# Designed miniproteins, single chains, continued (3), part 17

Each design is a single chain, and the fold is of that chain. pLDDT is the mean over its residues in the fold that is shown.

## One batch from the design tools (miniprotein)

Design m8563
Fold by ESMFold2-Fast:
Structure m8563 (fold): chain A 90 residues (1-90)
Amino acid sequence: SEARREAEREIELTNEARKRNPEVGEVLDEEERRREIERIARLAAGLVRLGLPVTVAVSLAGSILHRKSLDAVEQMLRWAGVDPAAAWAL
């Protein structure tokens, strides 16, 4: 459940950034936010089981789900001692 709370915080901050800067992305409505939080929390829980801290797991889960900065995600996984193949299999 900590992954869900962290995902809620990250999505709230990101959505506020979207409101202030259109280049960040489209503002999510309440239903879109709920779905996104659930997806991020589920993937982040898997990453935590692989050894990532909750905050890092939530951030990387968001990047993975949006297919953003995947090379940076892979590098972060390797620096954390996590096999990227194990993360991609989640």
Scores: mean pLDDT 78

Design m8564
Fold by ESMFold2-Fast:
Structure m8564 (fold): chain A 79 residues (1-79)
Amino acid sequence: SALEEAGLALREAGRLFAETRTAEAMQLAIEAFRKYKAELEKEMEEKGVSQEDIDRAREGAEEALALMERERERLEAEE
């Protein structure tokens, strides 16, 4: 499924970041996470998950993205 493909891409991007610790690798992880978030929300809607639960998942994902963006900016400043 598109969600499974996005999840695998996110896992691989995370592995590359763990190995390299570069701003570029973090940016790729952010992009992979954004795609995963979009596919997850779509699947939750298709499965009839409540809007409240979808909103909570979205909030958690946005908090994670904010932390990743801050780490990317920190890494860019160190280069």
Scores: mean pLDDT 86

Design m8565
Fold by ESMFold2-Fast:
Order: structure tokens, then C-alpha cells, then sequence
Structure m8565 (fold): chain A 56 residues (1-56)
């Protein structure tokens, strides 16, 4: 299940907040032990977050 904090971030991303999408993607990559500065991973995670935000 989604935390309330993550749900609020997804709501912002659905509204078109690119800064929140990028910050959330970097945070998720860091928590997963991945490089948050890897541009390909960032683009992939941002795309996934935007898809999930639209489906939520």
C-alpha cells in the first residue's frame, strides 16, 4: 500500500509538478541503492511515477 506521503507526491505529479516527480524519483533510486544521478534510471522512474499517478 502507498504511504500518505507518497500518495501526496503522486497527486502533485498527476497535476504536472515536474520538480516533485524528479525529487521523488531521486529519493526512490537512493532508497533502492541505485545512483540517483543516473539520467537513464531517472527518466525510467519518472515515467513510471507519472504512469502510476495517472492510474491512481
Amino acid sequence: SLSPELQAKLDAIRAGDEATAEATARELLAKAGMDPNNEALLRGVKAMLKRDALEA
Scores: mean pLDDT 78

Design m8566
Fold by ESMFold2-Fast:
Structure m8566 (fold): chain A 97 residues (1-97)
Amino acid sequence: SGDTSITDSDMIEIARTNPDLTEIDLSGNNNVGDEGIGSMAARMRNLTEINLSGNNNVGDRGIRGIASRMRNLREIDITGNNNVTEEGFEALRRNIP
């Protein structure tokens, strides 16, 4: 599983210092939300895979940020997230097969 201790502040710092990461595993993390994900989407544009399974803090705003900015993204797992709606899912579906 992913690092469950990472917070939005940690995610902002990770995005700043690791812009060339291609994968991130945040499975089971319930501390990162839309602010941390927004920073990731703005800075870590080389990500191809994101695991957010079991995260219930990220919502449509974070997911729309990912969909609009992360053009290299091929896989995202949001299994067990109950905050993303059909609008967020539709944004992902348009950009990630």
Scores: mean pLDDT 82

Design m8567
Fold by ESMFold2-Fast:
Structure m8567 (fold): chain A 109 residues (1-109)
Amino acid sequence: DEVKKLIEEARKHIKKAKDALKKGDIKAAIDHLNKAIDYLDKALKLLKKNGPDPKALEELKALAEEVIKLALEVMDEAEKKGDKKSLLEAIGLLLRAIGLLYEIELMEK
C-alpha cells in the first residue's frame, strides 16, 4: 500500500521532469528528478523492512533506469548551454540513481 503510493509519486515527478526538459527548464527537471529519487529511496527502504515484493522491485528498477536516462539528458542539455552548475547537479542525480539501482539488484535473490 505505502510502497505503491511512493512509486506513484516518483512516477508523477518523472513525468514532470520530462515535461520540464521539453520546455528547456533544466532546473525544474533536476528538482523533479531529485524528488523522484527521494520517493524511490523511501519505497526501497520499506521493501527492505517488510520483505521481498518482486513486482515492486521490478517497478523500482524500471523507474531508477528511467531517472538515469533523464539525468543523462539533463547533463547533455546543461553542457550545450554551458551551465556547469546544472551539469554537476545532474552528475549527482546520476550517481544517486545508479546507487539506488545497485541496492535494488542486491535485493533480487
Scores: mean pLDDT 87

Design m8568
Fold by ESMFold2-Fast:
Parts: structure tokens; C-alpha cells; sequence
Structure m8568 (fold): chain A 84 residues (1-84)
């Protein structure tokens, strides 16, 4: 379901950031591949997001927009501030 998809995206994104922060490049790459597959993004774009910087922030914003749209479609009464 779309709810499970959003939860999976959030999980992979969180784990990807955690792995990147820990310097575990292998796990960060693994999570980046899985997230890219779910979002239809390029693997490199997802890696750039986890690494941060200008390119990373741009991709992160795009991912947040996609998640926000999915959540709004599933629960139109959801407070958008919670996912900003």
C-alpha cells in the first residue's frame, strides 16, 4: 500500500543518513540503491542526497515533495507542517 511505501521510504532515508554519518559507505550505498529503486531516482542522485551539500539538499527536497504528496493523497486531513 501507499502507506507502507511511505514508511519504507522514511526508514531507508533515515538509515541512509545514519550510515553516512557513521562513515559506513557500504551500507549507505546499499540504502541509496534501495531508495532510488522505490522513488525512480538515479542511484548517484540518492547517494548525493545522503552525502549532503547543494546537490544533496536539492534531491532531499524532491523526495520530501513526493512523500508529502503521497501522504496527502492517503490522508487529506494530515497536517503538512509535520512533514515539512
Amino acid sequence: SEIELVKRIEELQRKGYEATLAGDDEKALEYARELAKLLGLDEQQTQDMFAGGERGKKIETEVLKKMKKVLLELNPEAELAEIE
Scores: mean pLDDT 66

Design m8569
Fold by ESMFold2-Fast:
Structure m8569 (fold): chain A 82 residues (1-82)
Amino acid sequence: MEGIELAEKGKAAGEAGKGVEGGEAAAEGGTAGQDDVEAGEKAAEAGKAAAKGAKTAEGAAAGAGGAVAGIGAEFQGRLLAE
């Protein structure tokens, strides 16, 4: 079922969101807005992929899951690099 697969991808997004909350706390201390903008744009891309997943579940939902996983990895790498 499309809904179940999308819910599993949503859990991955929720776990990625936990890392972003930590980054937001740092943002209040004068974060470089450029990094925040990139993270926001990647989240928007994941949201668009998830919306497509509602219409063509298998390909788009897999893409959304991959995008969310990628966001987590990149975001963590960027935070460590900074």
Scores: mean pLDDT 50

Design m8570
Fold by ESMFold2-Fast:
Structure m8570 (fold): chain A 93 residues (1-93)
Amino acid sequence: SEVALEVLELVRELLEDFNNEEARKRAAELAPKLSEEDKEIMEEAVKEVEPEAEKLANDPSLSEEEKKQKTLELLLKAIEIAEEKIKERAREA
């Protein structure tokens, strides 16, 4: 879905700059237009990175800055997984 891909791009922009008011506004406008299937794909992408996120949260050797940076990297990975799943579904449809 084009809407889902645009939402994922806006989430990526917000991960880089949480004060991006235009991205927040656009994401809020598009979120209600996401299909149930789009939401399921996004949930599956998050579940794929959960084991790595859990290990990261429980690693006492990492500083708070290192944990934040690695968490950002995992969130970006989840976005990439979701984008690929959405594109694959579009190819099969």
Scores: mean pLDDT 80

Design m8571
Fold by ESMFold2-Fast:
Structure m8571 (fold): chain A 95 residues (1-95)
Amino acid sequence: SAADREALIAVLDELKEEVEKLNLPEELKKKLIELIDELKAQIEAGTLTRAGAVELVSRIIDVLEEASLKLSPEEQKKLNKLMLEFSTRVQAILD
């Protein structure tokens, strides 16, 4: 639905803003932003399939898990919270 699409874009925008605040290596930050922007672009173009959404979300989570290994313990806690909130909100929207 249009409401689900808007909700998913809002979740992605919030994730993007929070990723920009983290002290991540430039390459990982760039990769995360590119994946988020790709998912947003497919939603806005109306080309996103459920399978495509699941794949891109999984790739975002994989990069976030890799990024957690490069952070301070305090920032790892923030990133783990972001990953949990992101996956929970995406599951609620896709259901």
Scores: mean pLDDT 80

Design m8572
Fold by ESMFold2-Fast:
Structure m8572 (fold): chain A 105 residues (1-105)
Amino acid sequence: SEALKALEEAIRKLEELRREAIRRGDKLAATTIDSVIRDLKRAKELLEQGDLEGALLEVEIAIGVALISLGVAKLIGDEGSARLLEEAIELLEQAREAIRKELEK
């Protein structure tokens, strides 16, 4: 599945981004990305079970959480977390698009 491959790639890149956040001490990004990775792993499980709508919902939840944390990072001037969260949101949007394309077949 193209959606499954996109989701696995997003998880891999998010795990790299989480390690960068930890290394830099960007705690808000590190904590948020850890939560997002759990949501994407749940989305992957649902997608493997054929639940495309459930997988899409989990990715949408992850995007919502990341957007809230990005808003907080910008409000408090946490430029490091803001940058990493913007990158995380881009990866989530790519995963969402791949699932949407499979759902519309």
Scores: mean pLDDT 90

Design m8573
Fold by ESMFold2-Fast:
Structure m8573 (fold): chain A 77 residues (1-77)
Amino acid sequence: SVVEKVEQIAKRAALELTSERDLTPEEQARLKEAVEEAIRTAKELEEKGEPEKGVEMARRIIEDTVREIRERARAAE
């Protein structure tokens, strides 16, 4: 299912981030919100007959959020 694929992407992203450092509660909340948005987006596109596009969009949402978390951490030193 598209949900399972998105959850796998999310687990990999979370493991990658946590291997670098512990996430703050705010960063954990942002990642959780991004994953929920990604799942919702993938399900909506699957209902429209575009499951592959749904997974691609979900991956982008998660990857963009991971990049933002990293960039904010880098900017803060």
Scores: mean pLDDT 83

Design m8574
Fold by ESMFold2-Fast:
Order: C-alpha cells, then structure tokens, then sequence
Structure m8574 (fold): chain A 58 residues (1-58)
C-alpha cells in the first residue's frame, strides 16, 4: 500500500522532495511523518497498524 511504501522510505531515509510530497499526500507535519516511520519500523510495516495510526491523527 502507499502507506507501507512511504513508511519504508521514511525509515530508510528519504530526500527532502520526497518528504514534502509525503507530507502533502497525507496532510501531515514533519513530526507526524517521523512518528509514522518509527511505527512502521516497529510493526514491520503493517498497513493495518499504520492505517489505525493515521485514523487517530486525522
């Protein structure tokens, strides 16, 4: 899923341009994007867990 792909990119390091695109795509702050990346790493990039987090942040 897009969330899993973006979570992996954030965890592995991303360019400033890609980070800005991710922030715009999800309407998230840099801090929220970082939190998603950390959670993606902890959950093994589980889309269900990431989706739940995004729902909470919305």
Amino acid sequence: SDIEDYGQKITNGVTPEELDEIKKHFGLSTEQVSRIGILAAMTGLSSAAIGSLQGYLS
Scores: mean pLDDT 59

Design m8575
Fold by ESMFold2-Fast:
Structure m8575 (fold): chain A 82 residues (1-82)
Amino acid sequence: GEELARLGVEAAEAGGRAGTAEAEAGGVLAALGAGLEAALRGGGEEAARTLEEGAERLRDDPAGRRGSLAGARAARGMREAL
């Protein structure tokens, strides 16, 4: 029936949302890690750019919104330190 189909959709959506949020958080962490690595190599400007690009990619996705904001803040801090 319709109720079984609805429960299946809800379960799939819950699984999809959890997977998407985790993947987006991983993407922000990867961007931050790349930025930190570039900064340690003396590439502060490149580090800031990498973090900004990572943050912008996640900006339009609600699940990645907090990660995107954190990435943008980190990029801004690096730019101010340059």
Scores: mean pLDDT 57

Design m8576
Fold by ESMFold2-Fast:
Structure m8576 (fold): chain A 70 residues (1-70)
Amino acid sequence: DEKINALLEQVEALVRQGFARGPEAVQQAIQQIKALAEKHKEIQDTLLKIAELTEKLSRQLQEAREAALA
C-alpha cells in the first residue's frame, strides 16, 4: 500500500528531525505520531509502538547526558 509506505516515511522523517533539533522537538514528534495513529487505525498499533520506542530512546539519551555532566 503506497499510502502506508508514504506515512511510514513521514514518521521516520519526524523522528530524525526531532532528535536533530533537541528534546522538545522529540516530544513534538511523538505527539504528531500519536495524532497520525488516531487518523490511521489500520497501523495504529505500529505507530503507537514507534512513539513509545522514541520516548524511551529520548529518556535514555537524557540520562546519559546527565551522567556525563556528573
Scores: mean pLDDT 83

Design m8577
Fold by ESMFold2-Fast:
Structure m8577 (fold): chain A 88 residues (1-88)
Amino acid sequence: MKPGSTESSLSRSYDPERQTLTLTGSVKATDDDGGWVKRTLTVTKDADGNLTVTEEEEEKDASDDQKRMVDHAMKKMKQAMLRYAQQS
């Protein structure tokens, strides 16, 4: 089933006291029946340049097509976020 809507967000925060950069990206797919899946990716770069990556998933009555769409979008977002963190 094709999702009725797809939402994406990306945010950046920097903590000057800890000298850490945090990037948070999420993708949510919702169908016309209200089923949805959301994945959130967080990339943190510490003062020494070490990257930490965490990923979370939430769903309600999501179809395989919605999960596949979100997985594809998250793979692209992860590549972009890691490149940005490495350059920052």
Scores: mean pLDDT 78

Design m8578
Fold by ESMFold2-Fast:
Structure m8578 (fold): chain A 84 residues (1-84)
Amino acid sequence: MASEIARILGISEEQARRLLEAARLARKGDLEGAAELISETLGVSREAALKAAELTYQFIKAVPGATLRQAALTLYVQAQYYKK
């Protein structure tokens, strides 16, 4: 899974593994923990990371069948979008 995400997003396997962990934290409602990990992993601002975590949490709530992979991909896309 981490290897597949790394290939899709063009990031390292370590970054993909951290992204999956951030997605797990977001799913649990730990948005601050998810934001910190994403900010460190992707080099985005804490503000962008927090916005990404919040939107990923809303996505998970809106889609009961959402997979951890879908959450991780959503988190990455949102973080890049709000990077500025």
Scores: mean pLDDT 81

Design m8579
Fold by ESMFold2-Fast:
Structure m8579 (fold): chain A 96 residues (1-96)
Amino acid sequence: MEKEREEAIEELLRASREDLLEAAEQLLAGAERLAAELRKEGRDEEAERVERAARAAAEAFRALAEERSRENAERVLEELLRLEEIMREILEERGV
């Protein structure tokens, strides 16, 4: 029960501050690239949804980097899962 969630939380708690901040920057850069492609396709609402979810996830990573608590690690997982779900829906519509 919840073994995968617990392992992810433990990995986040063991990650270095530098790794957490790098993850936040890479996440934002990836979201900006996807949002730019969505806007070229006329999908501005989906682009904004991706950017909003990515910002929330990046803020969660930064909060965990400042205070390494279980609550902050759980927030990172929740925001990442939300972003993954949004991206999966978009990719399914694109036939990828």
Scores: mean pLDDT 83

Design m8580
Fold by ESMFold2-Fast:
Structure m8580 (fold): chain A 88 residues (1-88)
Amino acid sequence: MEELEKKNEELLKELEPLVKKFEAESGTTFTEEQRLELAEKLYEYAKELIELAYELGLLSEEEVKEALERLEKMLEAHRAGKPFSELL
């Protein structure tokens, strides 16, 4: 559990520029704990929605592939210790 929380913190630390941009764009301010929870839930939510939308035929195959590939590459970059910007 604690190790998972640490990995989640490291992931969000690498994604911090994107989270900060989201805050600036949305005009809202989040605590670090809220950012961690929001980012993790948004990732899970986005993945499930993308997969569900594909199964329902709401998204094109190419759109789903691009979205899922982006999410997977972000996680893979985190695991490999590479900057996410290199894969975006």
Scores: mean pLDDT 61

Design m8581
Fold by ESMFold2-Fast:
Structure m8581 (fold): chain A 66 residues (1-66)
Amino acid sequence: SAMDELLKQGAAALEQATSSAALEQVVKAYVKQIDEVAKKEGLSQQKLNEYKSQLSMMYNDAAHRL
């Protein structure tokens, strides 16, 4: 799905980030894109929150590697 692909891209971008500032920029960009895809696909708020939770976990994992 478009959302699964977006999360995979986000995970890769977070893994490439080498600073806290870069991580913040990446996560903000992907949150925006997740909102846009959810709106286009008519996802429920529950599913949107689920995907945002996955991105948040990826962000925390990346932050622990800095």
Scores: mean pLDDT 83

Design m8582
Fold by ESMFold2-Fast:
Structure m8582 (fold): chain A 92 residues (1-92)
Amino acid sequence: SKVEEAIRKFGELLKAGMPASEAFRVFAKELDEATGGKLFPTLANLIRKYTDEEEPPILLALHLTNALYQDRLEGKAKEILDKLLESVGVKL
């Protein structure tokens, strides 16, 4: 899915040394452009809320996971969360 691809890219940006807040904004913009904000409205609202804030990577991951659950990404939300947390340096 486009969400899984975007999360993979998010992890790649973090591994390349991009700050988590900046990488999150890139990820979020990429999803919004790809879906027109209609497929993941909760995620789009999260982006607008956090555009001017810097959050610890674990909080960004938790907020993203909640948004994905609300946008009904069933069956893959946990796998996506695990990959995201690993990418931001949080071991589960």
Scores: mean pLDDT 58

Design m8583
Fold by ESMFold2-Fast:
Structure m8583 (fold): chain A 94 residues (1-94)
Amino acid sequence: SAALEEVRAILEEQRALVEERLAGTGLGRFLLHLLDGALWVVEHRPERLARVMAALIETYDQLIEAHADDPETRALLEELRAALRRQLELAEAA
């Protein structure tokens, strides 16, 4: 599915950005674990993908609030959230 390949590409890009910008942090390790789980769902349980994406968006919302005093981390989290929101909206419109 083209939509599944697009979601995989976004999740892989997000994983690379987290490794680049949050390497060695507890937040980085937490996000890498979540993204690895989402990538596993894309490969093995695609029927659960919309739910997993919605849960990731909610997790990013909570992390943005928790990191309100860190503009650089907040900006990265907002970028990650926006990419997932765009894909969820496209999937719901199809």
Scores: mean pLDDT 84

Design m8584
Fold by ESMFold2-Fast:
Structure m8584 (fold): chain A 88 residues (1-88)
Amino acid sequence: MDEKLKKLTEEGIKLAREGAELARRHPALARVADRALASLEQAEKGGIETSRDAAYTALFLLGEAGRVLPELREMGERLLEMAKRLKE
């Protein structure tokens, strides 16, 4: 139970980190990427509940921002799907 949630949270953090690095290349998304990275730093320092919530915030923020740019749409969809899985 706890171990499955931990593994899912780690996968979410990794995907969000990849999304943030990609978003940082786009001037319109640089501030969103910085906010997501700050949330991910909090995820790495907290317990499992804090880590999951911080990962969800980063994934959702980047995923929604990704919808604005066609070249990031596919990554944005993956980020949002992972965010939904973390909330359940």
Scores: mean pLDDT 76

Design m8585
Fold by ESMFold2-Fast:
Structure m8585 (fold): chain A 89 residues (1-89)
Amino acid sequence: SKAAKAEIARRMIEAIRALAIEKDYAKAAELLGQDAEELEKEANKIPEEELLRLMAERARYLAEQLEKEGLLEEAKRARELAEELEKLA
């Protein structure tokens, strides 16, 4: 359903923000259905500048896919997140 796709999109956007900006691994893990300790270990293997760049690329890709699906509000939020991450990188 479109509502379910929108909810998944919102969770993904918030997870990227929590991981890349907030550094709240517990929040990111909850949103992604993953283990917080494992997620933190994996994130810590990547230099901060590279993590920000990778997450910006993921947010850009997500925005393009959401726009094609007609989820315009979620697409806008993903684009805004990508721009924020690109400025921090």
Scores: mean pLDDT 86

Design m8586
Fold by ESMFold2-Fast:
Structure m8586 (fold): chain A 57 residues (1-57)
Amino acid sequence: GIVLGTTSSSTPEEAYEIGKRAGEIGAEKIVGYNGGTLRSNPYEVVLEREKALYEGY
């Protein structure tokens, strides 16, 4: 199976595109990176990223 996901540096917009591509190619799983570090990503950005990923899928 194919698995696609975001990274700690992915934007919500990039996450949406990743999810959309995953859906198009029939990926078995998608995973949002949520080991969020406040140093690089506030929690709200991590949540929006996760939401965008699944919205695109």
Scores: mean pLDDT 67

Design m8587
Fold by ESMFold2-Fast:
Structure m8587 (fold): chain A 84 residues (1-84)
Amino acid sequence: MKKVTDENVDATIAGIRAADQLSPELRDRLIALLEAAKDNPELTLEGETLVSLILGSSAFMSPEEVNELAEKAAKKLEELLKKA
């Protein structure tokens, strides 16, 4: 069985790259954090959940609101990585 974790992270990263509402700096930051989380399945799942929520909400939010939510998600994921 292929590593479901790696396949899911790669799909989420592709979603981030396609998200025109996110600033390039936030996209790069989220991608780097998800790549770092690949070594920890629990952090990977949390990161995927946060990014999916942001991308799913982007249709109902302004670009400013989406970027604010993405920045909060990045900070949360950074804190989780520091504890691991």
Scores: mean pLDDT 72

Design m8588
Fold by ESMFold2-Fast:
Structure m8588 (fold): chain A 115 residues (1-115)
Amino acid sequence: DDKVIEEKQNSKLENTYLKNREKILETFHSLLKSNSDKYEAAFLAVTKVLNSNLKYTKSHKVSIKSIVNFFKNILGEEPSDDLIVLSALVVVLDEEGKIDVNYIKTGTLARLAGY
């Protein structure tokens, strides 16, 4: 059940990105400009962990719960739902809604957002 629920959540997340890409990127860019050091540090840490795990997983989708836990540990507070969704989408999905491991290896938030 948990795996099926996470797969459905990840599919919904991908569809949300594809339908609202420009709006999501604009919101993300605004968040990055206001708190760049804090958010970029958090995403670099998440990116390193996700890149290590993706090599050995049969599912290339990211769990929202995993993203929440990493932000909670890094920021010391619970991230907003919008920040969690935008972060998961920008870190692990390319412009076509596919996982691009090269972006995960070398990207910052601004680079992955395409701004």
Scores: mean pLDDT 47

Design m8589
Fold by ESMFold2-Fast:
Structure m8589 (fold): chain A 71 residues (1-71)
Amino acid sequence: MEEERERARRLLEEARRLLQAGKENKDKDLLMTALRLASEAAVMARRLGDKDLEKEARRIAQEAAAEINKL
């Protein structure tokens, strides 16, 4: 369980990094990868019952999707 929580946090950190890079470079592939990783982190957080982590992951996924729609 702790290993899964650490993995979810790392996926969310990577998603945040790729979201920022995708926004700065208007790179759809980076934004799509950020969306995928954030969505995976949200699923993991929900399984773990970590509501705060799930909310953050879902927020990053929603922002990535919105940025893709602007391109």
Scores: mean pLDDT 86

Design m8590
Fold by ESMFold2-Fast:
Parts: structure tokens; sequence; C-alpha cells
Structure m8590 (fold): chain A 96 residues (1-96)
């Protein structure tokens, strides 16, 4: 389950990176960097740090989505932000 969390966070980093490339919005790039850091924290068993970083990534995705005029990018970013919060909850369960 810890390996699954780390892999999900890496997958989300890649999706956020693609959103940054397509939109030119730096907030998506910041979200990608935060997901990469969260994945490393999860691999090291630091689930509290992984949760916090995933929540920060979610906030950047929401911020970028609000500024997006492309409805496809906006919808993808909103779903990714929601999923990031779910991953943060999973990380906290593993920390307990």
Amino acid sequence: EAEELAQDLRNYAEIARKLAEESGNEDYKKASELFEQASIAAENGDFETAARLAEQASDYLKKAAEKSTDPVIKEQAKRLAENARYLAERARELAA
C-alpha cells in the first residue's frame, strides 16, 4: 500500500507536468514538484510529510484551474486536485 501511494503520487506529478506544458501556467509545475516530493516522502515512510505536500499540490491545482480558460484542462486539474486530497487522507491513515 505504501508503494501504491508513492506510485500514485508519481503518476499525478506526471499529469501535473503535462498540464503545465499545455497551459504554460507555473502553478501546475509547482504542483508537479510537490507531488514528486510527496512520492519521495512516501517511499521513505514519511507519510505525514507526504500528506502535507499532496494537500499543497491540490491547492496549487485549484488555483491554476481557476485561471484556466480551457475547459478540458480546467476539468482535469479539478479532478487531480480532488484525487490529491484523497491521497493525503490515505497517507495520514498510513502514518497512524
Scores: mean pLDDT 85

Design m8591
Fold by ESMFold2-Fast:
Structure m8591 (fold): chain A 74 residues (1-74)
Amino acid sequence: SEELRRRVERAARELGKEAGLSEETIKAVGAIARFLADGDEVAAEQLVRIASEKYGIPEEKLRELAEEAVRRAR
């Protein structure tokens, strides 16, 4: 739903700011969280790999932040 997507994006932004991440990394976490919220785990994992390589953030940290964003939004 549009409301769930907006909540996920807000949660990802707040979590990313709290963790001291760059705006680009925060946007990546938000995108990963949106795929997870939509049940598209394959797209989420692909984006985790791409973002980890591009921004030098461990895959596990990106997964944890994205999963927490979804948990807070639900």
Scores: mean pLDDT 86

Design m8592
Fold by ESMFold2-Fast:
Structure m8592 (fold): chain A 68 residues (1-68)
Amino acid sequence: SPSLREVLEALAREAAASPEGAARVRAQIRDTVTATAKRYRPDLSEEEIEATAEFLFAMLRRVAEAAA
């Protein structure tokens, strides 16, 4: 399995490469956050899940921009 670092670097590159890539990465982060929240925090609202996904996507985008 790829390391967490390798996965994050690949996602950061895809998000930086094109608007379509950014949209795919955003959707993947949202799906992952949703699946994790449903398993461990089923009490979280849809709005809280979405806010968490948006925050993580923004952080990933910032890391990609800083690495360029």
Scores: mean pLDDT 81

Design m8593
Fold by ESMFold2-Fast:
Structure m8593 (fold): chain A 70 residues (1-70)
Amino acid sequence: LEAAAQAARDAAEREAKNDPNVTKIKSLRVEVTPDAVRVLVEVETKGSDDQGNLIASRAGEAGARAARAA
């Protein structure tokens, strides 16, 4: 679903960039099927890898939520 995939990308990117510790989005992958939505985000941060992983996880969740709402 093209609209759902685009909504996921936009929401994940917005959520990731909204954190002041994020210096770069290294990768953003979206897969939308009738059965599942998968959003994988990798970010570069000023903080620890754990902080980057937490931010990436939250961005992915925001993307998946937006895709389901579309």
Scores: mean pLDDT 78

Design m8594
Fold by ESMFold2-Fast:
Structure m8594 (fold): chain A 66 residues (1-66)
Amino acid sequence: ATFADETEEDRRIERERDWEAALERAREAGMPEPAVEAARLVIAGASLEEAQAYLAELLKKQGIKA
């Protein structure tokens, strides 16, 4: 059985899906593709908490509600 719903890895995978959707929204709002790609790389290398904080700050600066 694949439960892992309370593990850090499972939470990260679920959050990464939300972050990808948020980055797509940022791109639609006018953020250039290289900036979206850079944000993806930062998120991929960061801890779950750091990635979440970084994305929230980025979206705020672009005027997008996360």
Scores: mean pLDDT 70

Design m8595
Fold by ESMFold2-Fast:
Formats: sequence, C-alpha cells, structure tokens
Structure m8595 (fold): chain A 110 residues (1-110)
Amino acid sequence: ELQEKYLEMLKKFVEAAETDVGEAAEIYKEMRDYIEKNFPDLLKELEKLSIEEIHKRIDQAIKDLNYPEFIAAMIALADKLIKEGVAFPVALTEMANYAKRAIEAAEKAK
C-alpha cells in the first residue's frame, strides 16, 4: 500500500533523528526531493503560508491521515525555520516530533 510506504519512511526518519543526525538529514532530503517531484504545486502553496498556518495544515493532515500533505507541510515548516535562523538539528527534532504524532495516529486508526 502507498500509505505503508509513507509510514515506513516516517519511521526511518524518526529512528535516524534519535541516533544519527546525518542519516536523518539524508532521509529529510529524500522526502523533500520526493515532494518537489510529485507535489510541486502543493509545496509551492505551503511555502507561501506563515509558520502558524503551516502548523495548522500539519495538524489537519495528521487528523486526515493525509501523508503527502503532512510530509509537504513538514518540509515547508522546516525550510521556514531554517531561513529564520533555527539550527538544522533543532528543525529536524521538531519534524521528528510531528512524525511520531502522525505514526501514532496511523497506528490508532488500524
């Protein structure tokens, strides 16, 4: 299932974020490249939003189990945080916390 592939990617990202920041950065890059290739209009829309609006889109995507929207919104949030001077490992930690919530929501929906 396509949904299972997204969940596996998010699980790998969370594990890497807790053990190897370099590996987490590579997985994050893979997720970003995937969204840029497959959902460029969605990413472009999200990049125009404020940080507050992106947080709302992430929360809604988790509730809706909408993984492409969730991943795109996480990428948009991380890119904005980095542009505002947040250190990359700190942004990755925030993304990992959102990914944990998305995984938990998916597991509860089984």
Scores: mean pLDDT 82

Design m8596
Fold by ESMFold2-Fast:
Structure m8596 (fold): chain A 70 residues (1-70)
Amino acid sequence: MLKVIQEEIDKLRKVVNQVRDTGSKEQIEEANKVYEEGMKQLDANRLSDPSEIRKIANETVKKIQEILDS
């Protein structure tokens, strides 16, 4: 369980750092907000099934990617 959540956290960090490196100030601010909310959801669900952890992480990554694509 701990290994799965760490891998998903690393995935979130990677995508938010891509926005921080290449995005506008507005995109960075919105992506940081989405990232922080996603991290809170992962922390609240750290003992949940791996499928739920992955779902939360994937939805957060998708939202951050949509911000970068805007």
Scores: mean pLDDT 81

